# Designs tried in a protein design run: designed miniproteins, single chains, continued (5). Part 42

Each design is a single chain, and the fold is of that chain. pLDDT is the mean over its residues in the fold that is shown.

## One batch from the design tools (miniprotein)

Design m17529
Fold by ESMFold2-Fast:
Structure m17529 (fold): chain A 66 residues (1-66)
Amino acid sequence: VAAARAALAAGDVAGAEAVALRAYSQGDFTSAAESFRLVAEHARARGDEERAAAYERAAQQMLSLG
């Protein structure tokens, strides 16, 4: 989660997604969900409601797996 937050602070959305996917591959669905939520909040703050909704759905999917 901290790594995803740091990536977003630097404007690196792809890096934040990579952090979420790495957590998922390690079976850490809670950290993956939290990281996707951070990406969704970043997208929403930038006015990208469609991307924010997509990332929110990804976070929900991660929570359903854990």
Scores: mean pLDDT 78

Design m17530
Fold by ESMFold2-Fast:
Structure m17530 (fold): chain A 80 residues (1-80)
Amino acid sequence: VDKERLAEELERAVEEAREEARRAAAEGDEEAAAYFEKAAEYLEKAKEAVEAGDLEKALEYVKKALEYAKKGAEAREAAR
């Protein structure tokens, strides 16, 4: 496993999650925006864990980020 490559991929994922949060907020979907912000926070923690060499912890944070990203997508679909 390439630690540097994983950290770069996670950094891009954080940027994408933040952009999704910004778009949701611009559309007036504050619930979806909040979930995507949570996803970005966990992706940042995952990147820090990867950089520290704790791949087990990084995986836990990625799973949490995916849960919040799913909730964000569901909130968007539920928004009228």
Scores: mean pLDDT 82

Design m17531
Fold by ESMFold2-Fast:
Structure m17531 (fold): chain A 83 residues (1-83)
Amino acid sequence: KSKFEEYFAKGSEAMDEGKYEEAAKYFEKALELAPEDYVVQLNLGIAYGQLGKEEKAREYFRKAAEYAGPETKAGLENAISQM
């Protein structure tokens, strides 16, 4: 749990610094600890999108939509459509 928060924080910091490959690496480590965490999946989608890896970005946005609750799922489906 605390290791998850550490990886998530490092990924978020890397995103703020425009270090998208580093961000993806830390979010992938966070996802290994919490495979069904839609917030981590969403952030991986954003990081891969920034890297131009569109297919990976879509994959993670779809996974995020799958594990999100109904209200959040609608927002994620809209975001996928606007990629």
Scores: mean pLDDT 80

Design m17532
Fold by ESMFold2-Fast:
Structure m17532 (fold): chain A 90 residues (1-90)
Amino acid sequence: MSDVQLADQAVQQGDQLMSQGDFDSAFSYYLQAALVYVGQGRYDQADQIIRQAGQNGLSQDQIDYIRQRVRTATPDQMQSSLDNLRRIFS
């Protein structure tokens, strides 16, 4: 599975958790997916899923946090998010 496909699976899990009202768990999946997308140079995909998460009901504070982390994250933090998704979806 590619790194982008792992991020795609994290978005699907986030969407599912949003439908269940588990906003905090959904937030974690969207954050990790966004960091993986930017680590892969997929900035448009990161922006798209962040906007979609907001439309699905993620709070403005949570959206602002993800946007800040995407702008400030180090390559090591992006790699850590990828390794976390690999462990979850392995």
Scores: mean pLDDT 86

Design m17533
Fold by ESMFold2-Fast:
Structure m17533 (fold): chain A 66 residues (1-66)
Amino acid sequence: SAEEYLAKGKELFEQGKYEEALKEYEKAIVLDPNYAEAYENAGKVLEKLGEHEKAKILFEKAKELK
């Protein structure tokens, strides 16, 4: 489920596995394109990866969905 991918992404993020965390959050978004929390967490990963403009886009998408 989208929630299972979100949970796996959070676990990978806590381990510092940012690219793997992003992949799991992207899977959550594919299953539920309106999953605001998945966009928010993907944005946090992109901030850690230095992709600040991409992170901003995902944070705005998450706000739109709330």
Scores: mean pLDDT 87

Design m17534
Fold by ESMFold2-Fast:
Structure m17534 (fold): chain A 58 residues (1-58)
Amino acid sequence: REEARELYLRAIALKLRAIGLRIEAELTGDEKLLEEAEELFKEAEELLEEADKLEAEL
């Protein structure tokens, strides 16, 4: 229960960082920042799936 909440909070934090990197990439044209943003979004999505599974069981 608290574990699922922690995963949701971590996923939200990763999404916020990813959005920041995407904005910076658009301003600078740095493709590496776009790739980092995509990796953070993917990690956040995996955390959300794990949290949803924990809530479904609990």
Scores: mean pLDDT 80

Design m17535
Fold by ESMFold2-Fast:
Structure m17535 (fold): chain A 55 residues (1-55)
Amino acid sequence: SQQEQLQKVLEEFQERLAEVAEQAEKEGLSSEELLERIDELADETKQRIEQIKQS
């Protein structure tokens, strides 16, 4: 159960990273802005993993 939840979280993380990359190209985001969005996704993903670990 935890392994399946973790895999789903990782899949969603990869999907959201791809979306951020597309948005960066379309909006002409700076490298700094791109990094900030990636950091936000990483923090969110870490929180979800921690929640799964505690479940």
Scores: mean pLDDT 81

Design m17536
Fold by ESMFold2-Fast:
Structure m17536 (fold): chain A 77 residues (1-77)
Amino acid sequence: TLDYLKTLKNHPIALYLKGNEAFKAGDYETAVEYYKKALEVDPDNPEIYRNLGEAYRKLGKTEEAEKWFKKADEIEK
């Protein structure tokens, strides 16, 4: 049902999986949106930061990608 759709932002795994789904489909802009939402709920997950960086790199935004990769490294220390 639609009763839980409004709580997707509170489900980091669901948001992360949707990001991965979009990324595999080549929809990197949608992947970025879902990964960012996942980070709002799970900011200590370096894997999401790395996937965000990879999505930005696929979009040709290399400087933005570098920032996210650096954040992933900082969190994984």
Scores: mean pLDDT 76

Design m17537
Fold by ESMFold2-Fast:
Structure m17537 (fold): chain A 68 residues (1-68)
Amino acid sequence: SREDLQLELTKLVSEMMEKYGISEEELGEIINLFREDPEKAKKLILEKLPEEVAKRLIEVLERIREAA
């Protein structure tokens, strides 16, 4: 469900903030950009995060968009 995907995103975001020192503000900007320009957001995510984590974040965000 969309609620389950949102919880998964929240957990992933918390992990990324703790392990990679990314601010809540920066993550919010990336998520908002994904809504408006997903291709640009994907490029930024891949540049800012380790590839494995970046791919997981992109997958969750895409699934949230599909569930809308």
Scores: mean pLDDT 76

Design m17538
Fold by ESMFold2-Fast:
Structure m17538 (fold): chain A 59 residues (1-59)
Amino acid sequence: SKEDLKKGIESTLKRAQELGNEKAENLARQALTALKKGDIDKAKELLNQAVEEIAKHVE
């Protein structure tokens, strides 16, 4: 759902900030902006990129 997507983005943003992963943080912020504009597909794409960026560098 849109609400679940929002929570996922916000959680990922917080995690990126805690890890100091600037690229993941910027991707998560862009995902939240896309979601607020109603672009669900773009929000999902950006969230996936942010999660992958975190996994690639630390997890």
Scores: mean pLDDT 82

Design m17539
Fold by ESMFold2-Fast:
Structure m17539 (fold): chain A 68 residues (1-68)
Amino acid sequence: PTVEEIEAVLLKYGISPEQARKAAEELLKARDTVPPERLRDAVANILSNYISNPEALRKATEEVAALL
């Protein structure tokens, strides 16, 4: 996935364009450095800095993890 594809998902959850780009770069780095079995937890941890609502965080984590 591209940075732009991840940004598009994050914008849908109300994250600002600047924060979405930073989060997308962090998420791609996590994909390249974290083992696959820990990737979902890493995604959730990164997104918890941007999304405080538990249901929105869960849905965003699932959509982003599916892209990675």
Scores: mean pLDDT 80

Design m17540
Fold by ESMFold2-Fast:
Order: structure tokens, then sequence, then C-alpha cells
Structure m17540 (fold): chain A 62 residues (1-62)
């Protein structure tokens, strides 16, 4: 749940024009997840992956 929420939050922030690094830092601070894990999730989303795939990547790297 927390990992899916992180992936959704990153996608929403990027859709609203928030900078990539700022989105990652904000989600990391809010959900207590490592920035490296969130960056891996963002890379998955940029490659055309789903929210579910991004959440699984965030969980694996965390």
Amino acid sequence: DRYRRAAEAIREMLARGVDEDEAIAGVSATLGLPEAALRAGLDTLRAGGSIEEAAEVIKRVS
C-alpha cells in the first residue's frame, strides 16, 4: 500500500510539472522511503511501466 501510494504520488507530481528531484525528495520525506527506491520507481514509470510495476520496484529497492 505505501509503495503503491509512493508511485501514485510521484506520477501525480510529475503530471503537475513538479521537478523530478523535488518530487522524489517530497515523497521520501512524507512516506519515509529511501530516495534511491523512489528513483527506481520513477525510472519504471518513465519506461512506460504501470503503477503496480513501479510499486514492486520501490518495495524491492527499499
Scores: mean pLDDT 84

Design m17541
Fold by ESMFold2-Fast:
Structure m17541 (fold): chain A 57 residues (1-57)
Amino acid sequence: AAASSAAEVMALMIEGAKAFKAKDYETAKELFEKALAGNPANQLARDALAEAEKKLA
């Protein structure tokens, strides 16, 4: 389902951060992409996505 609430975006950011700390960068990337899709102006999601992609490159 489409994430359209601030609470949903925050939940995706928390799950992405947990995956990133666990060094599961593929899962972190997917979760941050979903958070950014829900709020494209979320700078934290954009920065976190870039960091996850950097780890995968």
Scores: mean pLDDT 80

Design m17542
Fold by ESMFold2-Fast:
Structure m17542 (fold): chain A 86 residues (1-86)
Amino acid sequence: SAEEYLAKGKEYEAQGDYEKAAEYYRKAIDLLLAKPTLSDAERQLLREAAEGLYRVGLKLGDRELVREAIEILTELGIEEIKRAVS
């Protein structure tokens, strides 16, 4: 599940295995983005996975991972602002 992949990503990141952490954060993101709609809980999982991908992407010097994470976080931020002002 996305929750299991997110948990594995966090575990590998805590161990300093940034390559494995990025792999599992990416797997969590891919599962969540494959869904037609996301619940509030699933949007929070997507945010945590994207934040993780951003951190480990910076550690790896992987510009593509950093860009992917920023795109997801930007979209989530826009949706949160829309909800807050509506």
Scores: mean pLDDT 85

Design m17543
Fold by ESMFold2-Fast:
Structure m17543 (fold): chain A 64 residues (1-64)
Amino acid sequence: SAEEALEKGKKYYEEGKYDQAIVWYGRALQLDPENEEAREFLKKLLREIGATDEQLADFDRAFP
């Protein structure tokens, strides 16, 4: 489920495994595109690892 994918993403984030955290947050958002929590966590993580304003804008266009 989207909630389980989000929980796995949070666990990987706690372990510093950011690549895996991105994958699981992304899966949560694919399962439920309207999941604001999954969107916020993914966007926050992308900002923390140095995503550009352009990359974040592309993300916002994909999930309006």
Scores: mean pLDDT 77

Design m17544
Fold by ESMFold2-Fast:
Structure m17544 (fold): chain A 60 residues (1-60)
Amino acid sequence: HMRRYRATAPVPKTGPDELALRPGEVVLLLEEVDENYWLVRSEATGEEGLVPKSYLEEVE
């Protein structure tokens, strides 16, 4: 069972490995890459990329 998270604000794509998210978009945590960034997969699109973890909140 993968952990699910929701974007709390618009997440911009500022680099090639990053994933842009809209508020309320749900992602699955794949890997905690460093202290600031998580590798996630969008449930809506299936795209994978890095997202700053500060934009994400755990879905119950």
Scores: mean pLDDT 81

Design m17545
Fold by ESMFold2-Fast:
Structure m17545 (fold): chain A 75 residues (1-75)
Amino acid sequence: MVNSLEEAIERARELAKKYGFPLTLLLVSDGKVVASQTVNSEEDIDSVVQKLIDDAKSKKYDFPFILIGFKDGRL
């Protein structure tokens, strides 16, 4: 669970270290996937996480979120 942009970026960096790239990130609120993005490099993490949160907020969802990450082809 993440409560801020800074926590979401930190969590995404941890997921990138664990799974590598490309990394699919899912943002979950109230049991629903509210946004999804794919990160292709470490340099893109901050901008992709910002887009992920902005998409969720545009749909009227706000923190806290659950951030889930997986590499393509792994469940």
Scores: mean pLDDT 82

Design m17546
Fold by ESMFold2-Fast:
Order: C-alpha cells, then sequence, then structure tokens
Structure m17546 (fold): chain A 60 residues (1-60)
C-alpha cells in the first residue's frame, strides 16, 4: 500500500540522515510525503514534507 511504502521510504530517509547523506534523506522524505498524501494521511504527509525541507537545508 502507499502507506506501507511511505513508511519504508521514511525509514530509508532516517538511515540516510544518520549517515550524513542529507540530500538523499531529503529525496526519501519527499517521496514518503507524496505517498502519504496519496494515501490520504495528511498529518504524515506534512511531517515527512517538513523533514525533507530540513534535510535539504542541511545539504546546503
Amino acid sequence: SNLEEGDRLLRLGQEALRQGNYREAGRYYSQAAELYAQAGDVEKASEAGRLALRAYQLAL
């Protein structure tokens, strides 16, 4: 399901963030946000979107 796939991408983003791969983390979080939005989970989509923005800021 989109929700399960979103959770998987969120975990990959967290792993990338732990490794200092901020741009990769941002990409995973952005993909998770899109899947959560498609699943209708507005709260998770918003949270993942905020994580993506923060990760991209750290990549600068």
Scores: mean pLDDT 89

Design m17547
Fold by ESMFold2-Fast:
Structure m17547 (fold): chain A 60 residues (1-60)
Amino acid sequence: MIQSIIDALEKMAEELIQKKRYFEAAMVYRSLAKIYESLGDKDKAEEYENKAKELEKLAK
C-alpha cells in the first residue's frame, strides 16, 4: 500500500534529522515529493520539495 511506503519514508527522514544527516534526510523528502507528484498531489509534492531544499541548506 502506497501509504505504508509514505509512512516509512517520513519516519526514516525524521530519524536521519535526529542523527543530523540532513543531506540524506533531504533525499528522502525528495522521494516523498516525487511520490506525491505521481499521485497528483501537487501541494504536498511542493511542500516536501521545499523541506528537502531547507535540509540541503543545513547540510551546506
Scores: mean pLDDT 83

Design m17548
Fold by ESMFold2-Fast:
Structure m17548 (fold): chain A 87 residues (1-87)
Amino acid sequence: SAAERLARLRALVRETYKELLKAKSTEEMLKIAREFVERLARELDLSPELVERAFKRLEEAEKNKASELEIVNILSAVVEEAAAEVE
């Protein structure tokens, strides 16, 4: 159900942000972010287009040596898109 998918999304977001708080570098944050997108794809059956767009944003962030704030903003955008799809 949509309610179950949204509850799972909220759980994944909470788990991921706890991991991000423990990250020692932007490289570790990007690894955590990629694992989050992989879990979203696997556990919430999100559209391939949303997943591909999220991975592309993270790849560009890695190439451009994005700041911690930029990485968090990318994850926030991905969460908003995922929430819209599961609702």
Scores: mean pLDDT 87

Design m17549
Fold by ESMFold2-Fast:
Structure m17549 (fold): chain A 67 residues (1-67)
Amino acid sequence: QARLDELIARLGELVRKAEEYRKQSEIAEKNGDKETAQKLKEMADEYEREAGRVLDEANALQAEINA
């Protein structure tokens, strides 16, 4: 279960980072900094995709443990 716990911790970190960058992107857009807003949005999208991969890995490992 140590590996599953580590994946869950990593998933939480990636989700928090994605949310953080998305909020920063929205703030930059409100301030008229469209270039920074776009870069922050791209970073948020990257963290969100990585979170999805980690979630899939955690689900696969959990299914194996429960089988």
Scores: mean pLDDT 83

Design m17550
Fold by ESMFold2-Fast:
Order: C-alpha cells, then structure tokens, then sequence
Structure m17550 (fold): chain A 96 residues (1-96)
C-alpha cells in the first residue's frame, strides 16, 4: 500500500529531523545559528508527523491505528529525549 509506505517514510523523516535538532542543541546551545537551525529541524519534524497523520486518515482502520500508535510512540520518545537533554544541560550549568 503506497500510502502506508509514505506514512512510514514521513515518520522516519520526522525521527531524523528530531535527532538532528537534538544534536545541534547539544553541540553548542549558546550559538544562535545552531538554535535557529535546530528550530528549523523541529519544524520539519512536526510537518512530517502531520503528513503521516494526514496519510493515515486515508488508510484502513487497522493500518491507521498502527500508524497513529507509531506516531504517538515516536512523539513520546522524542519528548523524553529532549527533556533529558534539557535537564542534563541545566544541571551542568548549575554546577558551574
């Protein structure tokens, strides 16, 4: 099913963009260029998640539920990784 494969591809692109944003923020959060680039990657990740959801709406109920479950799991995973990185950076700054 080409729509199902496209939805999976958008989820993979979202993961890649989230990962790139976290890498940029971890490397040098004081660099405004890194922050702007990270923000652009977060916007692209969000767009890909929305595209996956739009495609899922056109799938069978079973395939839609699978994509929605994968999307929610990915969002939860990325939110956790972002929170962990932010907390780590805050603790490092407090100890300096």
Amino acid sequence: NPLYEQALAHLEQARAHFRKALELLAEDPSNPENREEAFKHLVQATDHLLRARELAAQLSPEQRAEIEARLQALQAEMEREIREEVEKRRKELENK
Scores: mean pLDDT 81

Design m17551
Fold by ESMFold2-Fast:
Structure m17551 (fold): chain A 86 residues (1-86)
Amino acid sequence: MTIEEAEKYYQKGLEYYKKGKYEEALEYYEKALKIYEEVGASPAKIAEVKEKIGEVYKKMGKLEKALEYYVEAGMIRLKEAVERVL
């Protein structure tokens, strides 16, 4: 698996999300997330994908799942912001 392959899946997720195809968007975002985590992508990129998964779950009415992903992404971004300022 490569970072280029993860980026391709992420872009497909964005395309399906824009079309309102939330289940397909979720599938591609989850594929991208797995590859990004495997190849050690930046925390900012991992947080970005988790935020997109949260948005999909929110659109699907799965609010507890959406909150879970938003909290995970928020914690990653907070750690990044603190390290960048300090």
Scores: mean pLDDT 84

Design m17552
Fold by ESMFold2-Fast:
Structure m17552 (fold): chain A 60 residues (1-60)
Amino acid sequence: MDEEIEKLKKEAEEALRAGDYRKAAELYRQASELAKKNGNEKEAEEFERAADLAERLHQA
């Protein structure tokens, strides 16, 4: 995985564990965009799903 994507993923996971769902969603969206630019469509889709889930948890 690209180093920048790896950092974003790790920070998003840490935000989820801390209950900062809004921050996690933003970080997952950034990771998805980078994965898409790198041609990793499947990984980008995973990050988009994670961002959507984090947004739903923030609203709950």
Scores: mean pLDDT 82

Design m17553
Fold by ESMFold2-Fast:
Structure m17553 (fold): chain A 60 residues (1-60)
Amino acid sequence: PRVEVPEEVLEEYRRLAELANEGDEEAMLEAIRLILRARGLPEEEIEERIERLKEELAKE
């Protein structure tokens, strides 16, 4: 119950995570982007983290 991520954002995250479990990589990236945005990270830093994650996915 830390105040960083609202419950409504967690519900949307869960929806995207279910799609990601079905193999939708874009849904997984969107779920992570949603959480980072809810934490108040700037869009530039969010995109940097997403790009690093895309590189890790490409390795597999």
Scores: mean pLDDT 73

Design m17554
Fold by ESMFold2-Fast:
Structure m17554 (fold): chain A 64 residues (1-64)
Amino acid sequence: MVRLRVRAPEEVADEVDRILTRYVLLHDAEVEKEGDELYVTVPEEVAEELRRELEALGAEVEVL
């Protein structure tokens, strides 16, 4: 598992939520909201793909 810190503009927040919900359902991901930040724990194998999808929407993603 790897942990990602995600910051998404409000313009794409709904799209980010849809992507994260898919990863929760398909890849046993965990999402925690803390203020304006989302913390996402995902399997290492899909972390890069998730990061790429979120960054394509304009979200800022950091690997912790």
Scores: mean pLDDT 83

Design m17555
Fold by ESMFold2-Fast:
Structure m17555 (fold): chain A 56 residues (1-56)
Amino acid sequence: NARGRAAADAALAAARAGDAEAGQRWGTLSMSLDPEYAAERAPELTAAFRAAAEAG
């Protein structure tokens, strides 16, 4: 659904910005609203968290 997809996109944006707390909160919300879309996005979210951590 649209809210679940928006939450997944927000999680990705937060992760890329280095905001791990916001990324986790939005990720959890996306899983509850649209688990299928969240699962498809999970590899991108994981990669974004890794990239942000390595960029320091």
Scores: mean pLDDT 78

Design m17556
Fold by ESMFold2-Fast:
Structure m17556 (fold): chain A 58 residues (1-58)
Amino acid sequence: KLSTDELRARLRRVLAEALALGVLSQAEADAILALTDPVAIARATLEIGERIAEALAA
């Protein structure tokens, strides 16, 4: 079970990785970082993680 702070920390890590890989733009990252709902944050974290995995597999 993750707290909201832990979810935000995970989100920041995956966003930094995705930006480094060119998976998303800074504007997209900023929009995602504005999320306040824990469920939306968790979903975004998983979705960005999948995009990173897909980029690394290509």
Scores: mean pLDDT 78

Design m17557
Fold by ESMFold2-Fast:
Structure m17557 (fold): chain A 89 residues (1-89)
Amino acid sequence: SVLEEAFARIAAILEEEKAKLDAGEISELEFKGVVLSRTAEVLASVPELSPEQRAALARGIAKVVEEMLETGDLEAALARIRALLEEAL
């Protein structure tokens, strides 16, 4: 499904960049910038999303990423991103 494909791509981005952050290869600022940029590209590639839905998802994901950086909880972040995508798609 469109939802499962979009989620899988976003999950892979978070997991890949989180591994680099945990290894000390990138800063939290670099992590946030790269994740939000790559996630925006995923959302832009989904024709089923309106511009308003893409903007709302981008804001929601940005908040989830900030909360994940505070808690370190990638699993909780991925669950929240899935819920945001389910609401939009």
Scores: mean pLDDT 88

Design m17558
Fold by ESMFold2-Fast:
Structure m17558 (fold): chain A 61 residues (1-61)
Amino acid sequence: SMREEVERLIKEGEELFKEGRYEEAMEKFQEAVELAEKLGDLESALEASVLLLKAAVELVL
């Protein structure tokens, strides 16, 4: 299902984040945000957005 795809993208991003691969993690989290928004899944969109910001901060700071 499309909801499973959002969950998969978040999990893939989290794994990349754990590996210190922040730029790749951001790509996965961004895809998750865009897909969740299309589905009207505000909870998942918010979760992925927070994770995206967290990865961006690690890359810049």
Scores: mean pLDDT 86

Design m17559
Fold by ESMFold2-Fast:
Structure m17559 (fold): chain A 75 residues (1-75)
Amino acid sequence: MIEELEKKAKEAEKNGDYQKAGDFYSEAGRVYLEQGDLEKAAEYFEKAARFYQKAGDTVKARSYEELARILREQL
């Protein structure tokens, strides 16, 4: 569930594994999106984008930033 994904993301961040941290936050965002919580989905995709940027994964960072922007426009 989301709490476990957040725990894994924080552990990955502490270990400097920013790619995995981004992956766990993007998965949490997807779960919120499936539940219809657009505000939380956008928040978690923004977190994922920040960690992908730290990992040097500019393609995923840009994609999740854009997805979060689109979701916020629906609010």
Scores: mean pLDDT 86

Design m17560
Fold by ESMFold2-Fast:
Structure m17560 (fold): chain A 81 residues (1-81)
Amino acid sequence: MDLKLVLRAIGLALRAIGLLLDAERIEDEEARRRAEELAREALELALKALKEEDEKKMKELIEEAEKKLEEAERLLAEAFA
């Protein structure tokens, strides 16, 4: 298994957990739910990537998780703007 991909997946899982904790601070209920949903989906994708034996599929799962985290991070930034 590619160690770089494993480390990326672990990093994404940790970022998703951090976003879930930060999302609890959002007072807008709709924005909070959306950020939490995206962070949970990103966490699930990162965990699937860690279990994936095909490096190409693992990379695709990592890239999908990154996109969901970026959207969640954007929602969090907008909520605190």
Scores: mean pLDDT 82

Design m17561
Fold by ESMFold2-Fast:
Structure m17561 (fold): chain A 60 residues (1-60)
Amino acid sequence: SDAERRAAAAQQIVERARELEEKYGEKPLVVVSIADGIWTVEMETLGENPEREEFRIDTR
């Protein structure tokens, strides 16, 4: 169902943010943009040398 696909996408985001928190010792900044069932997720670590990653989740 649509609800199950959205729940899976949200879980993927939460798990990745947790991995980054464990690796860098603080919570990343997370931005999610949704267009036509595609979730674009941007995560950025905080500090003097920020690292940024981007990935997409298809919930169609």
Scores: mean pLDDT 84

Design m17562
Fold by ESMFold2-Fast:
Structure m17562 (fold): chain A 105 residues (1-105)
Amino acid sequence: DEKKKKAQELVDKGNEAMRKGDLDKAIEYYKKAIELDPNYSSAWNNLGDVYDNQGKLEEAKEYYQKAIELDPNNFVAYLNLGDVLKKLGKYEEAEKYYKKAKELL
């Protein structure tokens, strides 16, 4: 699928921007991937990673929740949501998502 391939290439560019510490470019590339394929769970998860890295925990939470909604088998998004919930002091809720991630492994 050409559309999925282009979205993956944009995610790869976003990942490269993340490795270089260019968070603004990472956001731009992940948002472009989402515009091209709004159902691309990994792109939503990676956008969450950028916001988590910036300490924008509520926004990161929303993006991880969207990734899970689009792909209930995205165990990485469950782990990341658990981590953000733990940072927000929501320990019991975090444990539920860690358990779901473990069930998917």
Scores: mean pLDDT 89

Design m17563
Fold by ESMFold2-Fast:
Structure m17563 (fold): chain A 97 residues (1-97)
Amino acid sequence: MIVQSTPEEMEEARKLYEELKNASNEELFEKLKQLVEEGKYGLAGALISLLVKDRDGLEAVIETLRYLREEALKNGDEITADTLDYALEGLEKMMNS
């Protein structure tokens, strides 16, 4: 998910990334889920971008996007759900490459 992040959100994401770089995929997923539930979409997007580059965080990112897709479907937001489904397919292919 690409969300426009402020410079402050990018700096916060880098700090979170340093704290979470040794975290399990489950811990990464829970943190990303928390940020989304708090409406911190820019910060969550910046953190996802950093985790995707590391590849070790890809599974947590995939689980986070699956969670967001299910929430979008529950809320009747089919456009967001379709966008997340497309992103998931791309990330799953990247993880297996």
Scores: mean pLDDT 70

Design m17564
Fold by ESMFold2-Fast:
Structure m17564 (fold): chain A 91 residues (1-91)
Amino acid sequence: ASQEEIDREVAAALIQITLFFALEAAKEGNYEDAIRDAEKAKELVERHDLPRKDEIITLLNKAIEAAKQGNYEEAISYLEKAMDLVAEDAN
């Protein structure tokens, strides 16, 4: 494996962990933490070259917007979709 391949795999793992915490926070009704962690995940995605980077960023933007609007079911749905895409891109 090249350093670039290792760096992408590490980035994907960090993004997945960050999204997991965002999703757990959202499910617990802790939307301030969910928004913060989703924004951190978005920043990590923006800095790394994942196959579906643009789609993941779009889903994270929608999740953050929904959470800020109090549309919590929609926010959770978008976070779950983003997490699935990151997990798929990591494999």
Scores: mean pLDDT 82

Design m17565
Fold by ESMFold2-Fast:
Structure m17565 (fold): chain A 97 residues (1-97)
Amino acid sequence: SRLEELLRELERLLEEAEETEDVEERLELLERAVELAEEALRLARPEDLPRLRELLERLLELAMRVLRESEDLELILRAIGIALRVIGLLLDLELRE
């Protein structure tokens, strides 16, 4: 299933983002993760929504960590962009439940 492939890759990217100490690498992983999450939400069935919500909440927390830990304005703005996209996906997901 394309959805199962997307969910596995999304989880892998989030695990890598959690483990990296490089903020820029973390942001690149999270930017790819949000693109996969957007595709996954388009393919998601009602039974898939709890799993996708959990992954989106992890993605949001990782973006929020950059906001708390970074002093680089460019990296902070990228993290804000990711967080806003994830919030939009979480809102769309709530409307489907």
Scores: mean pLDDT 88

Design m17566
Fold by ESMFold2-Fast:
Structure m17566 (fold): chain A 59 residues (1-59)
Amino acid sequence: GVPEALASIAREAGVSAEALVAAARVQREEGLSPREAAERVGAPASPGEVERAVAVLSL
């Protein structure tokens, strides 16, 4: 599920929680940088927001 902390990060980033989850997952699974993961998914999230999402999701 999506934690409340992740929903807050997504709101701050101006993206859906699902897009932020997808960026975090791609970052961990493909070994991309947070910036590259956000670009791959097409989410306008900052590197810090992707890193926070990874931490919240314990990926």
Scores: mean pLDDT 76

